# Designed miniproteins, single chains: the designs that were tried, part 19

Each design is a single chain, and the fold is of that chain. pLDDT is the mean over its residues in the fold that is shown.

## One batch from the design tools (miniprotein)

Design m628
Fold by ESMFold2-Fast:
Structure m628 (fold): chain A 98 residues (1-98)
Amino acid sequence: SAEEELREIEERMKKAFEEGVDFELTKELEVKDGKLIVTVSFKTSEGESLSATLTVDVDEVKDGDKGTTRVKYVRDEEGKMYQAKSERGAIEEKLIAA
């Protein structure tokens, strides 16, 4: 299930962080038929790749939610995670839980 795939990504992400393995987390948001589709992709420098797709029921889909938004998460040399809002530059955004 998508929930099991997400759990696997979370566990692999924790392990990669603890073992000092570089990884990239990509979150893609798409609005289709009044539903929010979220695709999470996880890749490590060691060649491991996992993906999970969720359909989220939302009470209201706003016009600003139309189209695809791709967000990348990158780990720095200190092991901190940053949310990259564009492909050309990382805007540092602190993740609330290590």
Scores: mean pLDDT 59

Design m629
Fold by ESMFold2-Fast:
Structure m629 (fold): chain A 65 residues (1-65)
Amino acid sequence: MSELQREEMDRGVRLVSLAVKIAVKKEEYKKNPSPKIKEELAELEKQLDEEAKKANELAEKVRKE
């Protein structure tokens, strides 16, 4: 119970960190569009999606307890 709640909080912090990195990268892409930045954005967005899925699974476990 308490351990799962702590993990949920930690994953929330990581999601916010990834969202900030994506926002900064999107601004860089708008100023200087390049294939490299586009690929970096796609990779970060994929990581955010994967972390969001893990966070949702953890939240479901917390709710069922």
Scores: mean pLDDT 77

Design m630
Fold by ESMFold2-Fast:
Structure m630 (fold): chain A 77 residues (1-77)
Amino acid sequence: EKSPLEQVKEAFKAAREEVERLIKDPEALAKALEIIEESEKKALEAVEKGDLKKAAEILEEMREKLLKIYEEEREKE
């Protein structure tokens, strides 16, 4: 089974692949990737400190931010 560090890295890799597939607008894509990169840095730091709960919270906050970007793109109709 994967270590917590590996699980976090895989989650962020999956998030990057998803936003690259789903977001067609270059500005929205850049914003989403920036959110992923910032969240990954914080989550990896939390895992290194042994704070797995904080790492999970950072992943959930990232998902909420990405959902908001998807909603904003839908509202641009």
Scores: mean pLDDT 79

Design m631
Fold by ESMFold2-Fast:
Structure m631 (fold): chain A 88 residues (1-88)
Amino acid sequence: EEYIAIGTKNTPLTREIAEEIVERGLGNVGEVDGKWIGIVAKDTVETRAIAQLILQLRLGEVGKGKTPEEAAKKIENPEAREAALKAA
């Protein structure tokens, strides 16, 4: 019932994570200027583990909300938030 948003820079690792989320039907992906990736997914054990990995590796920010848009709006970096809102 909750959603997770992830806002990261576009790197080989974060792009691979985003592609996997889309391929497995776990969520949606947005991009800004080819430099930023946003991911929005349902809050599940798997998507929560991915979000925790992003935070542990300091790759980006994570937001949570009752809707995709609410989760995305919690991202503080403006470009990363825009990418996450495109995924929402």
Scores: mean pLDDT 86

Design m632
Fold by ESMFold2-Fast:
Structure m632 (fold): chain A 83 residues (1-83)
Amino acid sequence: NKIPISKKFGEALRQKREELGLTQEETAEKIGTISQSKISRLEQGKILATKEDIELLAELYDLDPNLVQEFIEELEEINPHFS
């Protein structure tokens, strides 16, 4: 992981998941459209989240809407083709 924002976002996702007592597999099952391997890669900051991934995880974890918006905006700045 070479992108600071992806690492910060990944760590925030892991912390929130652990606070809720969920495994990566349970998180993937609850969302239905994201695999456990993708959850693992997101938490490690190895991949950039899509806007849809961020929105689905934010809903499941009840993330601060302002924090979610900041992550989306920073990802759009890094990747102009972010969807």
Scores: mean pLDDT 76

Design m633
Fold by ESMFold2-Fast:
Formats: sequence, structure tokens, C-alpha cells
Structure m633 (fold): chain A 76 residues (1-76)
Amino acid sequence: VDEAIEALRAGRYDEAVQLAKEAVEKDPNNPEALATLVIAYHLAGRGKEADEVEKILKEKYPDYEAIVQAVARRMA
């Protein structure tokens, strides 16, 4: 997850997508990795894919907005 967030801060959005996908593959139930992937897809201009991952995040985690905000704060 940290590597994906660093790529996002560097403006390397396609790299951030790949790193976030790897984090999700290692732990499919990690809400932080899923939230990072949503942010990476949005910033990469891949809104449809972002919406699909966000739907999964919403269904599994009621507090998903707090998780997304926590990840976004690490990017600032």
C-alpha cells in the first residue's frame, strides 16, 4: 500500500494502479488496499474501473468513506 501511495504522490497514476492491485492480490479483504485502488483508478482517468472497486468496498465495509479519507490524507 505505501508504495502505491508514493506513486500517487509522484503523479505516476498507472504505476499506482499496478501497485494497489498487487496489494489487493496479497490481501483481498484489506479495505485500505481497496480504497487505494479506487483512488488510483480515479486519478488515472479509469472511472468505470474505480466505480466497480468502490461498489465492492461499499458492500463489504460500511465505514469505507473514513478509510478512503485516511488514505487520501497520506497522499497530502
Scores: mean pLDDT 79

Design m634
Fold by ESMFold2-Fast:
Structure m634 (fold): chain A 71 residues (1-71)
Amino acid sequence: SEEESKRKKIEEVRKRINEAMAQKKALDTQLENLRKAGGSEDEIKALEAQRKALDNEIFRALVELSKILNE
C-alpha cells in the first residue's frame, strides 16, 4: 500500500519527464529546420522560450522525484 503508492508516484513523475524530454527533442528538430530555412528571429525566440519552459518542467519533475526517493 505505502510502497505501492510511492512506486506509482515514481512511475507518474518518470512518465512526465520522458514526455517533456520527447517534446524538447521535437522542438530541437523544429528549431534546426527553422534556422536552416531562414525562419524569423521572433519565431526562433518563441520556440527557444518553449524549450526553456520544458527544461524548467523537467528540472521541477526531477526535484519531485528526488524528494520521493529520499522519503
Scores: mean pLDDT 86

Design m635
Fold by ESMFold2-Fast:
Structure m635 (fold): chain A 55 residues (1-55)
Amino acid sequence: MSEEELLTRLDGLLVGILFGSEKLQAHAREQFERLLAQLSPEAAAQARALYDRVL
């Protein structure tokens, strides 16, 4: 999966966190961290900063 595909997946997880159930939010957060580790350091840092404000 390309970095662009990983970023798309992270966006989907963000949507799940925003309107998902409490259980889904916790699961999505863990999955987000796992996907984040597959991004470049640049993209990972940017995504972390953005999504930490929402989580």
Scores: mean pLDDT 70

Design m636
Fold by ESMFold2-Fast:
Structure m636 (fold): chain A 83 residues (1-83)
Amino acid sequence: SDEALREGMARVEERARELGPEAERALEAGDVEGVARIGEELIEALEEEARRAEEAGHLEAAERLRRLAEQNREDLRRLKEEA
């Protein structure tokens, strides 16, 4: 349900916060591959939270988290192709 989605997103946001300093360093250095790797880590976090939601029976939350992961994966792929 919406609560399960919020909880999953909160854990992804915490992971993003942990990766923030590394992302800033990669951006400052012009390390496009480093930025891409961080993006891939966040996509993996979204997929992990989707699996947890599904295992707990929160199918709607799992589907929304998977859609977000897939959208971010497509955006990242296009960014890497254009870089």
Scores: mean pLDDT 84

Design m637
Fold by ESMFold2-Fast:
Structure m637 (fold): chain A 83 residues (1-83)
Amino acid sequence: MEVKIEGKASENTMEAMRHIAITILENNAETEEEVKKAIEEARKEHPVTNEVEIEFEVKGNTITIKAKDKKTGEEITVTITKK
């Protein structure tokens, strides 16, 4: 498994993305529906995740997640490649 992080973001956005990425990994989410469910679970368990807008793409074994801070507009992208 490979995780790549790109962009500049506030500490809150980085923490929100960390919770989202961990939930995706813990749930072993592989499909678009599973990733969406994991993101919804993270939003319920970790209030900081509600401070960001989330976009994601699932392409084969690669999940790309983009988080945008609702206040600053700063963005961070995380790419997870499952082996």
Scores: mean pLDDT 80

Design m638
Fold by ESMFold2-Fast:
Structure m638 (fold): chain A 59 residues (1-59)
Amino acid sequence: SFEEKKRKVKEEMDERLKKAYEEAKKNNASYIEMLVRMADIVAEGIERLSAIRKEEKAA
């Protein structure tokens, strides 16, 4: 279902954001560097969710 697809994307994004945060912390990255990296992950996730929503609307 489209709900399951959206849930999986959100779960993957959550995991990737958590890993990005831990990596930034390990590398002593600045808040801005961390936020830019996390913003990239969020942007990718939004595109994936948008694609699913487009498919859902067409169905």
Scores: mean pLDDT 82

Design m639
Fold by ESMFold2-Fast:
Structure m639 (fold): chain A 80 residues (1-80)
Amino acid sequence: SESVYEAERLFEEAKELFEKGVEEGNIELIKEAIEKLEKAKELLLEASKIAQVPNFEEKLKKIEEEIKRAKEALKKLEAE
């Protein structure tokens, strides 16, 4: 599935951006990672409506867990 392939690419790109953002304390990289993760989730959900997605529950959970981690890291860095 094109949407699944795109979602997987966005997830990997987001992981790299998030790791770098946390290491460097770079808020903009973490925000970019969150945007890519949200898009990956959207594409995965869209794909699931059209056809059976292998390991859908595991893929969705990984994206949602990474979104949560990134948002928590962003909140911590933006805090006074």
Scores: mean pLDDT 86

Design m640
Fold by ESMFold2-Fast:
Order: C-alpha cells, then structure tokens, then sequence
Structure m640 (fold): chain A 63 residues (1-63)
C-alpha cells in the first residue's frame, strides 16, 4: 500500500511536470480505486500540490 502510494505520487508528479494533465488525472482515478480513504486524500493533496508547482514553473518560465 505505502509503496503503491509513493509510486503513484511520483508518476503523477512526473506527468504533471511534462504537462500530461489527462494521463495524470487518469492515473489518479485508477489508483484511488485501490487505496483507503486516507490514502486517497493524501494522493489528491499530492496531485494538487504538484499541479500548483507545475503551473508556477510554467508562469515563471514565461517571465
């Protein structure tokens, strides 16, 4: 469980960094089906944090 969660977080962050939003969202939904409610909340928070970080990098690159 912890290993699968850590792997999912890393893969989602990598996909968001590559601007592959659809793949990141699909992986999130697929992984949620195998996780506890607490792990789903943690994964969703990681997804949001990674998305915000990727957006900030894109804005900074435009400056």
Amino acid sequence: MAEALAKAKAEIAALLDQVKWQEASALLKQTEATLSPEQRAELRRAYLDAGVAASKKQVAAAL
Scores: mean pLDDT 76

Design m641
Fold by ESMFold2-Fast:
Structure m641 (fold): chain A 74 residues (1-74)
Amino acid sequence: SDLREKVLELIEEAEKLAEQLKDPEVKKQAFEAIDLMRERFAQAETEEELRELYRELQQMIEILKATIEREKAE
């Protein structure tokens, strides 16, 4: 479904953003959170579960972008 494709695209975007993190502890925590999202995505059986993942991934991407901006300012 279109939603499943969009969720996968957000996971891939989150991974690309996490690669840009400079702090090794923050980067490790980011990849651990993304791995958990990938596991939830693999097990998602309903459109409601996919919509929840979509919302959480959008929030995660916003946090990752903000973290990258903070690291650039330091």
Scores: mean pLDDT 87

Design m642
Fold by ESMFold2-Fast:
Structure m642 (fold): chain A 87 residues (1-87)
Amino acid sequence: MEEEEKKKFEEALKHLREAIRIAYKVDPFTAARIAVALGEFIRAYRRSKEDIEKAVKLLEQTAEEMAKVNPEAAEHVRRAIELLKEI
């Protein structure tokens, strides 16, 4: 993996972890959904680039749901998605 791609991936994971941390105290159910989406993304990233598109779509859907209850957490998910699309 190129160093730039690795840095973007790590930064995206940091944003997703921060979103879970912020959301967990307000809406643990939606925070758990972000954690599941993160797990699916990590698995997809190891398997094939085709599976990444499905994982990104799941993250986008979860960000829209999170935006209704915690816009700050949703913004962290969206920033992660932008970084992941550049890999």
Scores: mean pLDDT 75

Design m643
Fold by ESMFold2-Fast:
Structure m643 (fold): chain A 86 residues (1-86)
Amino acid sequence: MMSEEEKEALARFAGVTVEEAIENLKKLGAKSLTEFLYKYIGDEEKAKKAAELIKNTDLTLEEIGKKVGVDARILTRARRDLQEGK
């Protein structure tokens, strides 16, 4: 079960309502922000760090990408897919 903080972070990341973010996350086959990001990043520790920065900071996707060592375009694609629910 996701925490309220993680639900709000998902909504802010995707730019949608909390309910829509949770539904889209489930539709895309993920149970958490970390699991969702792992599908795009391919590294569990990097996905965990990216999820933590998304939840706990106001950093841009470019800043997050630089800190965790991933291409910001990967994070931008993940955000779009979560927003659209594919």
Scores: mean pLDDT 82

Design m644
Fold by ESMFold2-Fast:
Structure m644 (fold): chain A 92 residues (1-92)
Amino acid sequence: SHKEHFLKVLELLIEGAKEMLEKAKKENAPEEVIERLERAIEHFEKAKEYLEQGKEEEAEKYAMLGMGDLLRVDHLLKDPRFDELLKKIRDI
């Protein structure tokens, strides 16, 4: 279903963003990168929460906010983990 697909996408985004955050912390990345990854995780977790409550519009809003944070991180780092994450999402 659409909801099940969206939930799987959010779960991959949360997992991927957490992996990117751990790598960023280990490699002593700039504060902006760390802050935006933490914010992306918070936004995706909030999106998942709203989706589970049947609040699809709020879920989409928070998913978009999280994607904005994650795209900014990609612009700053060009980390291959982001491309790998997008591929995993496409293959669902």
Scores: mean pLDDT 85

Design m645
Fold by ESMFold2-Fast:
Structure m645 (fold): chain A 76 residues (1-76)
Amino acid sequence: MIEVLVDSGPATPRETVEKVLEKLKEAGIEPVEVDLLSAPGRMVRLTLPEDTDVEKVKKAVEEALKELGSDYYEIL
């Protein structure tokens, strides 16, 4: 599994989930799991299939974060 951690920045975790899912769907990527992390309070974790194209994930997440005003994410 590929895990993606996204900081919501000035947005809410819900707004972050909705925007990231929108961009992933446009790229043809469906998450296996979506978790809103309660501490440190503004992080969202997405779990993606192991065979997911990491470059497409990066582009989708970066576009979502640009619209949300955040700039922090990690792919594990």
Scores: mean pLDDT 78

Design m646
Fold by ESMFold2-Fast:
Order: sequence, then structure tokens, then C-alpha cells
Structure m646 (fold): chain A 69 residues (1-69)
Amino acid sequence: SMAELERKIYAEAQKHELPISAVRMVLEIVTQGLSEAEIDERLAELEHLAKMTPEEIEIIKEIVKELLG
């Protein structure tokens, strides 16, 4: 369910000390069925606009991969 997915994303974000903007982006990515190219574009926006480090972006990529299979 959507609620179960949200709980998983919040738990992973809390574990890695990611901001709420990262949680919202992961939810958008996994629920909208984005292509790999669209995912990369959204993560680039997080890096640029939220000033996240490349290390934090890699953590987000791994969370997305685990949730999508």
C-alpha cells in the first residue's frame, strides 16, 4: 500500500539523516513510474536545488533501487 511505502521511505531517510525534500522526491520517483533518465534528472534537481552531496544522492539512488526491485 502507499502508506507502507511511505513508512519504508521515512525509515530509510531517517537512518541516513536525509531531509524531507529527499523523502518527497523518492515518493514521487517510485509512485509515478519514471524512466531511468527521468529519475536521473530528478536526482540532479535535488543535488542542485537542495545542495545535497554526491554521497547523499548515491544513498537516495540505492533506496530507489531497493524499492523498485
Scores: mean pLDDT 75

Design m647
Fold by ESMFold2-Fast:
Structure m647 (fold): chain A 90 residues (1-90)
Amino acid sequence: MKSLDEVVEEFLKKEKNEEVRKKVEELARQAKELIKLLESLGKNDLAEEVEEMTREIIEEMSKSSPEKALEMAELAIEKIKELKEIVLKE
């Protein structure tokens, strides 16, 4: 199975829409930050789950229109930010 980094690289190599590319890079960055935070807390299983979910979202985005891909990325980024906030403050 492809790693998150491999899926991101493959997406960016094929995607020509600059806004979609920027959103995928932001999504990957936010996911990696959450993954590292979860790993630092000893929650390795949750970190792995976040990596898998993010990979699946990016793969689904690659099959979608640019408009739908942007919508999916924005929703995923928002959810990751919410989860980071919960983990950091609560």
Scores: mean pLDDT 81

Design m648
Fold by ESMFold2-Fast:
Structure m648 (fold): chain A 70 residues (1-70)
Amino acid sequence: SIKDEIDKLLKETEEKLRENKNDPKKQMKILDEFITKVEELLKELSEEDAKKIWNEVQKRLADVIKEIQE
C-alpha cells in the first residue's frame, strides 16, 4: 500500500539523516529525494487524499528532524 511505501521511505530517510546529522548540505539532498519520492507516490491518489497524506507526512518528518537536532 502507499502507506507502507511512505513508512519505509520515512524510516530510510530518518536513518540517512541520523548518519548525516552534522552535514546540512547532505541533509538537504536527502530531504529533497524523500519529497520527490513521496510526490511520485501521491500522484496515484485523489487530490483530497494526497493532500491529507502529504500533511501527515510533513508533520511526521518535522518531528523526526526535531528529534535528531535534540
Scores: mean pLDDT 82

Design m649
Fold by ESMFold2-Fast:
Structure m649 (fold): chain A 81 residues (1-81)
Amino acid sequence: SRLEEIRKEKRELERQYAIEITALSIRTIGELFDLELNKAPKEELEKVKEEYERELKELEERHEAKLAELEREEQRVLEEE
């Protein structure tokens, strides 16, 4: 049924979101580690942190928008039953 498809898409969306957040965290930790190892100025560390916060917000907004679309579609299907 379409309800089963939507719920499967919601589960996959949450799984992909978790993967993307984890990948962003691993990449950021690696970048910060490399900067510390090379004794980079504090300003470069702050730049990486600001980039992380920006990308994190973008991922969150994209996830929330897609989830809202799926929830609207789920509600529409439920109202047609």
Scores: mean pLDDT 87

Design m650
Fold by ESMFold2-Fast:
Structure m650 (fold): chain A 71 residues (1-71)
Amino acid sequence: KLSEEELKKLRETLIESARLLLPDLEIDESLSDKELLKRLSLALLKFLNPDATPEQWAKMEKIIEEELEKL
């Protein structure tokens, strides 16, 4: 389980990475940490895995949701 400070660092790092790699991505910073981290993680994973199948993508989404619930 991540501390609040570690979660804030992760949020800031993912926002920075998303802005660097996906400058046209609309980032709603008013979202909860879990919702924002989920959306940014999914966007970054799509960018890094453009050839992922719908089945592989669904598995990745489930893993991200399960990991974020532990935060």
Scores: mean pLDDT 77

Design m651
Fold by ESMFold2-Fast:
Structure m651 (fold): chain A 61 residues (1-61)
Amino acid sequence: SPREETIRKVMEYVNELQEMVDKGVPPEEIKKEAEKKISEIENPAAQAALEQYLTHLLNEL
């Protein structure tokens, strides 16, 4: 279903961003990759959730 596909993409993107943090990728590069991933999410609620996650992630860096 479209909802299941959206949830899967969000989870994949969160995992990829976490791996970038673990590898010591600079925050600026993580932000650019996250913004690209957010733009690929068509569901507004999922997009907002990923934006909130990004804000939290960058505040920890």
Scores: mean pLDDT 79

Design m652
Fold by ESMFold2-Fast:
Structure m652 (fold): chain A 71 residues (1-71)
Amino acid sequence: AIEKLRNALAAAEQARAAGDVRMAAHALLEGSKVLEEIGLVEEAKRVREAARAGDVDAGIATLREAIEKLE
């Protein structure tokens, strides 16, 4: 689970660096699915909402915070 979240975070950060908001949002949505599967439903909702709004920075920040809490 944590490795899938780290992969989603890395993909979102790489897409953001390239200016690819659509690809970043896609990576964040994949991360939100993993968060929901492990029971972090509220964090999953926040990441999904940020991705749908195109707020890549907020989505990345929320996903990073969720990963840190799991470690």
Scores: mean pLDDT 83

Design m653
Fold by ESMFold2-Fast:
Structure m653 (fold): chain A 93 residues (1-93)
Amino acid sequence: EEEKKKEIEERIKALQDELSRLQTEYNRMKAEDPEKAKLFEEARDLYLKNITEGYSEEYDKKIEELRKKDPEAVRLGRRYASAEYQLKKLQEE
């Protein structure tokens, strides 16, 4: 009754499109503002660790320190990690 394959394919495409946009933004940051790119990477890695390993307390403290430096870099880094993690899970089915 429910077309699970179609739903999964649509979500995979949406996540791939989001990752492509975020990758473009990350490449721009690396070229124009390497410090901002480093904050993006740090936020991405922290968020990925939080959602895979459950390090919520350490995540809250460290992510707040990063937000004080550049809230946009933190937002983009978290979106990248979230999209990458969700895409991996959907592709593993």
Scores: mean pLDDT 80

Design m654
Fold by ESMFold2-Fast:
Structure m654 (fold): chain A 82 residues (1-82)
Amino acid sequence: MKATVTDDDGTKVEGEVVEKTDNKLVIKLDDGSTLEIDLKNKTATLTLPDGTKLNGTILSQTENTITIHFPETNRTFTVTLH
C-alpha cells in the first residue's frame, strides 16, 4: 500500500505502508524517514534519517487521510493512503 505525505507548504514525500492494524500505522518514507501513527492514542512519531524523533498529534482522520500536527516544528502533515 502506498502513502503520500503532504506538508502544509505543499511538499510531497511518497512512502510505503509497512504495518497497518486498527491501532497502528507505520509508513516508511522515500526520504529515509519513518512515520509511526498511534490510531488509538491519536499521536504520531516521525523519525528522521539521522535518528531525530518528532512527536505529533492527530488533528483529523478519515478512511484514507490522516492530518497530523508536529508542534516542535509547527508543521502540519496530511497522510493520504492509496
Scores: mean pLDDT 85

Design m655
Fold by ESMFold2-Fast:
Structure m655 (fold): chain A 95 residues (1-95)
Amino acid sequence: SKRMNRLIAIAEATGTLYLLLLRELAKERGWSQEEIDRLADLVQRMIDEVMEKLKKAKSEEEIEEIIEEFKKKLDEVIKAAKEGKDVVALAEKLL
């Protein structure tokens, strides 16, 4: 449906915005380029896994549930980054 396709597009855009925010936060905190790239790769893998789940979703309700869980995972990663926690280890657990 057009609505399902729109929700999927919003999810992809949301993931991209979080990835950009996370890169900026890491740069501001003086992370090495290697650490930034490693975290960016893990978050991109989370985005890719969610996009594959969304492609297999059979209802709008299932899509909305997948997107809400994805947002929660991204919010946890951003919060951990802001608090100076091991955000790489967290991202690996959330994959």
Scores: mean pLDDT 81

Design m656
Fold by ESMFold2-Fast:
Structure m656 (fold): chain A 75 residues (1-75)
Amino acid sequence: GASAAGRAAEAFLRALARLGALNDAVLTAITQKLVELEGEDLSPEELLRRLAEAALAVGVPRDTVERAVEIALAE
């Protein structure tokens, strides 16, 4: 079954896509971060924080990332 953290990650990617910020570089960065965090007991909020940092690192604007996190937390 999908974990709460897994659902949050999917919601974040969907939010980035809706905001026009999901491209190959962003998707790759988020996917790599998810692999790095595999096996960590992270809350949805902590996971979203780590994924937000990955998106910022590849050039997604801060305002866009903050909106995507807000959308993902609202499901």
Scores: mean pLDDT 82

Design m657
Fold by ESMFold2-Fast:
Structure m657 (fold): chain A 81 residues (1-81)
Amino acid sequence: MDPVEEARKLIEKAKELYDQGKYEEAASLFEQAVNLLLSTEKPDRELLAEAYEMLAKVYRKLGQEHKADIYEEAAKRLREL
């Protein structure tokens, strides 16, 4: 079981859910992908940044501005590396 490959598949499925307006389900899968990537020895920063960017968008759709701001900031830090 490759954690990076599994995280990538979770991100793809979560994006499909986001496109369908299933924001709570999308958030759950993006959070699972983030946790999986963070469990790796060398986290894929590009995939992490993408997942954080999508979590920020999802939480803004859910009206959770504080969570959205946290994830947006996390993504920006990863993109600056």
Scores: mean pLDDT 84

Design m658
Fold by ESMFold2-Fast:
Parts: C-alpha cells; structure tokens; sequence
Structure m658 (fold): chain A 117 residues (1-117)
C-alpha cells in the first residue's frame, strides 16, 4: 500500500542516518522522518525539476551539521534509497541531477534533525 511504502522509505532513511553517523535516533526523530517521508512522497509524485547550481550546492552543504565524509556517504545512500522508492511506488523516474539536488537537501535536513539533540 501507499502507507507501507512511505513507512518503508522513512525506515530506510532512519537506518541510513544511524549507519553513517553511529547515532541512534529517538522515537521523536523517527516520527519527524516519517512526516518528512510523507511530504517527500507528494513532492516526488509531482515529478519535480530540482537541479541546483554549483553555488547553491556549496551553500546547502555549508548548512550541514555532518562531517564532509558523513555528508557525502549519506547523500549517496539517500540518492539510491530515493531511486528504489520511485520504482517501488510506480512514480516517474527523476534525472540524476534532480536526485542529487533532492538527496543533498534531505541530507542537510537530517543533519540538523540529528544535531537538535
């Protein structure tokens, strides 16, 4: 079902954060990731064009609370998670540039969520 796909997306995002950072997320943080996954589903369903300029990429990266290594590793894992989710959900494929932009911004969001404890 749609709900099961969104829950699976949220779980995979949480597991990727924990694997890369070694930080165990609270139940409250997992709930925030689930709400973000719901919003992300509606966004992805719209077949968005989300290409960032080099200047915008540098700007968003500067807002991350993760180390450079954690940021790059998590961004690549999220990109793959999103690619698999689009296929499982029967949604239209996004370009690598769009997935890069979305995964980069989502990684910044997750870094601030983790840092909030």
Amino acid sequence: SKEELIEKLAKRLAEAVEEVTGVKLSEEQREEILEKAKDLYEFLKSNPSFELTEEEREYYKSMSKFSEKEFEELKEKIKEILREFLKEAGLEELSDENLEGISLRLTVYLSNLVASQ
Scores: mean pLDDT 85

Design m659
Fold by ESMFold2-Fast:
Structure m659 (fold): chain A 95 residues (1-95)
Amino acid sequence: MPTIEELEERYLERLIEVRDDPEKTLALIDQILQETEELAKTLPPAMAMQVGRVGYILATTGLILANLARRGIKLSDEEVRELYERTKKRVDRLM
C-alpha cells in the first residue's frame, strides 16, 4: 500500500508532466478522482478519507494548471509544488 506521501508524489509528478496541455491535465484529473475513489472503497474509513482528500487537492491543483495552460502560462516544477501545498492548506482550513 502506498503511503499518503507516496500517493501525493506520484500524482503530482504526473500533473507536472502534463501541466502545459489542458486536455491531458483534465483527463489526468478525471483519472485521479476515479482511481482515488476506487482505492478508498478498499480501505478503512480513516485511510479512505485521507485518500479522498488527496484526490480533491490534486484535482483542484490540476484545474488551476489547466486554466493557466489555456492562457499559455506554464508554471515551473517548483511553482506547481508550491501551488499544491497552498491548495492543501486551504482544504485543511475548510475541513
Scores: mean pLDDT 83

Design m660
Fold by ESMFold2-Fast:
Structure m660 (fold): chain A 71 residues (1-71)
Amino acid sequence: MSEFERLKEEVARLLGEAWPEALTPEQIAKRLGVSRSTVRRALDELVAEGAVERFVNEKGETLYRLRPEPA
C-alpha cells in the first residue's frame, strides 16, 4: 500500500469515528498531521468512491462526512 492509500484509510477512519459529525479539511489535517492539500485529495477520491459526502454549510465552509449505509 502506498503512503497516500494509507492516508486515505486514516481519513476514512477519522470520519467514521466522528460520525455523525462532519469535519473540514483543516480539522482532518490537524488531527492527522498532514497538509490540507493531501487531505483534500484523499477526500476527493473518497467522495468519488461514494464513501464520503461533501457539502457546504450556511457559513460557506466545505464539510465532509462518512456516508451512512446506502438506503
Scores: mean pLDDT 78

Design m661
Fold by ESMFold2-Fast:
Structure m661 (fold): chain A 110 residues (1-110)
Amino acid sequence: SEEEAAAYLSLSIEELREEIEKLGFSPTPLSRLRKLYEEFMKEKEYPRRYEFLLGEKGKKLATVTWDGITLTIYEKGGFEIIAEKRVSFSTFARAYLTAELLGRKEMLKS
C-alpha cells in the first residue's frame, strides 16, 4: 500500500536492509546500490527514470512521491524510480530497498 511504502521510506538504509534480512533474503549490496546511483545520476537531464523488472509487471501495488522521487512498485517484484531533480544516494538507496522489501513481501504472500 502507499501508506506501507511511505512508512518504509522513512527508515534508514541499515533498517531497510535489516527488514529484508528478516524475510530470509540478502539485500542488494551497498556497492551495487552506489554503482546504480552513479549511473542513474550521471546524466544531468530530468526527469530521470530507473526501471527494474523481474519479467511481467503485474498489478501496481503502490505509487509514492517522496524527497524528489516518485516510486512505483509492482506485484511481481518490479519497480520504477523517477527523479525530478538530483537526489542524494540516501534517497535513491532508500527508494530501491523499499521497493525490494515490498516486492519480496508480496512474493512470500503468493
Scores: mean pLDDT 82

Design m662
Fold by ESMFold2-Fast:
Structure m662 (fold): chain A 99 residues (1-99)
Amino acid sequence: STQLSLQYISLSGRYMRLGIQRLLQGDYDGAVHYLRRARDYLQLAQRLSRDNPQAYSYLSLGIQYTDLGIQAAQQGDTDTAITYIQQSSYYGTLAIDSL
């Protein structure tokens, strides 16, 4: 449902913010943990959005940027990880506006 998709995108945003907080503290393991949770919620929202091609596309981009952010975090690259997670959050906002 649209309401459930919106809830999952909101939860992904919350976990992205927690991930960024951990990145800024140099806690890369904690950051990866939260970013993986954000990714899981984006995937749940994407599955619910199959009948909305625009929202589905934005959520797919959000997942891709979250994966890039996780990879950067695993390499200890805080600035690159934050940049990718901010891009993912932007695509999440576009997905909300498309629902």
Scores: mean pLDDT 93

Design m663
Fold by ESMFold2-Fast:
Structure m663 (fold): chain A 55 residues (1-55)
Amino acid sequence: MELAYEAGLFAAKTGKRAVVDTRGLSREEAERLGMEALMISRALGGTGPIEPDTS
């Protein structure tokens, strides 16, 4: 939740692509976290993309 919020807020404030650190999570968990960050960004009026970092 905290990582999703930070990424969403960053994307909303800067309009740039935000990457959520998802190391140690499953692919499904990483995608969920990325979706949460995206929804937070959209709720704040952001339009930038948010992607999970699965590296």
Scores: mean pLDDT 65

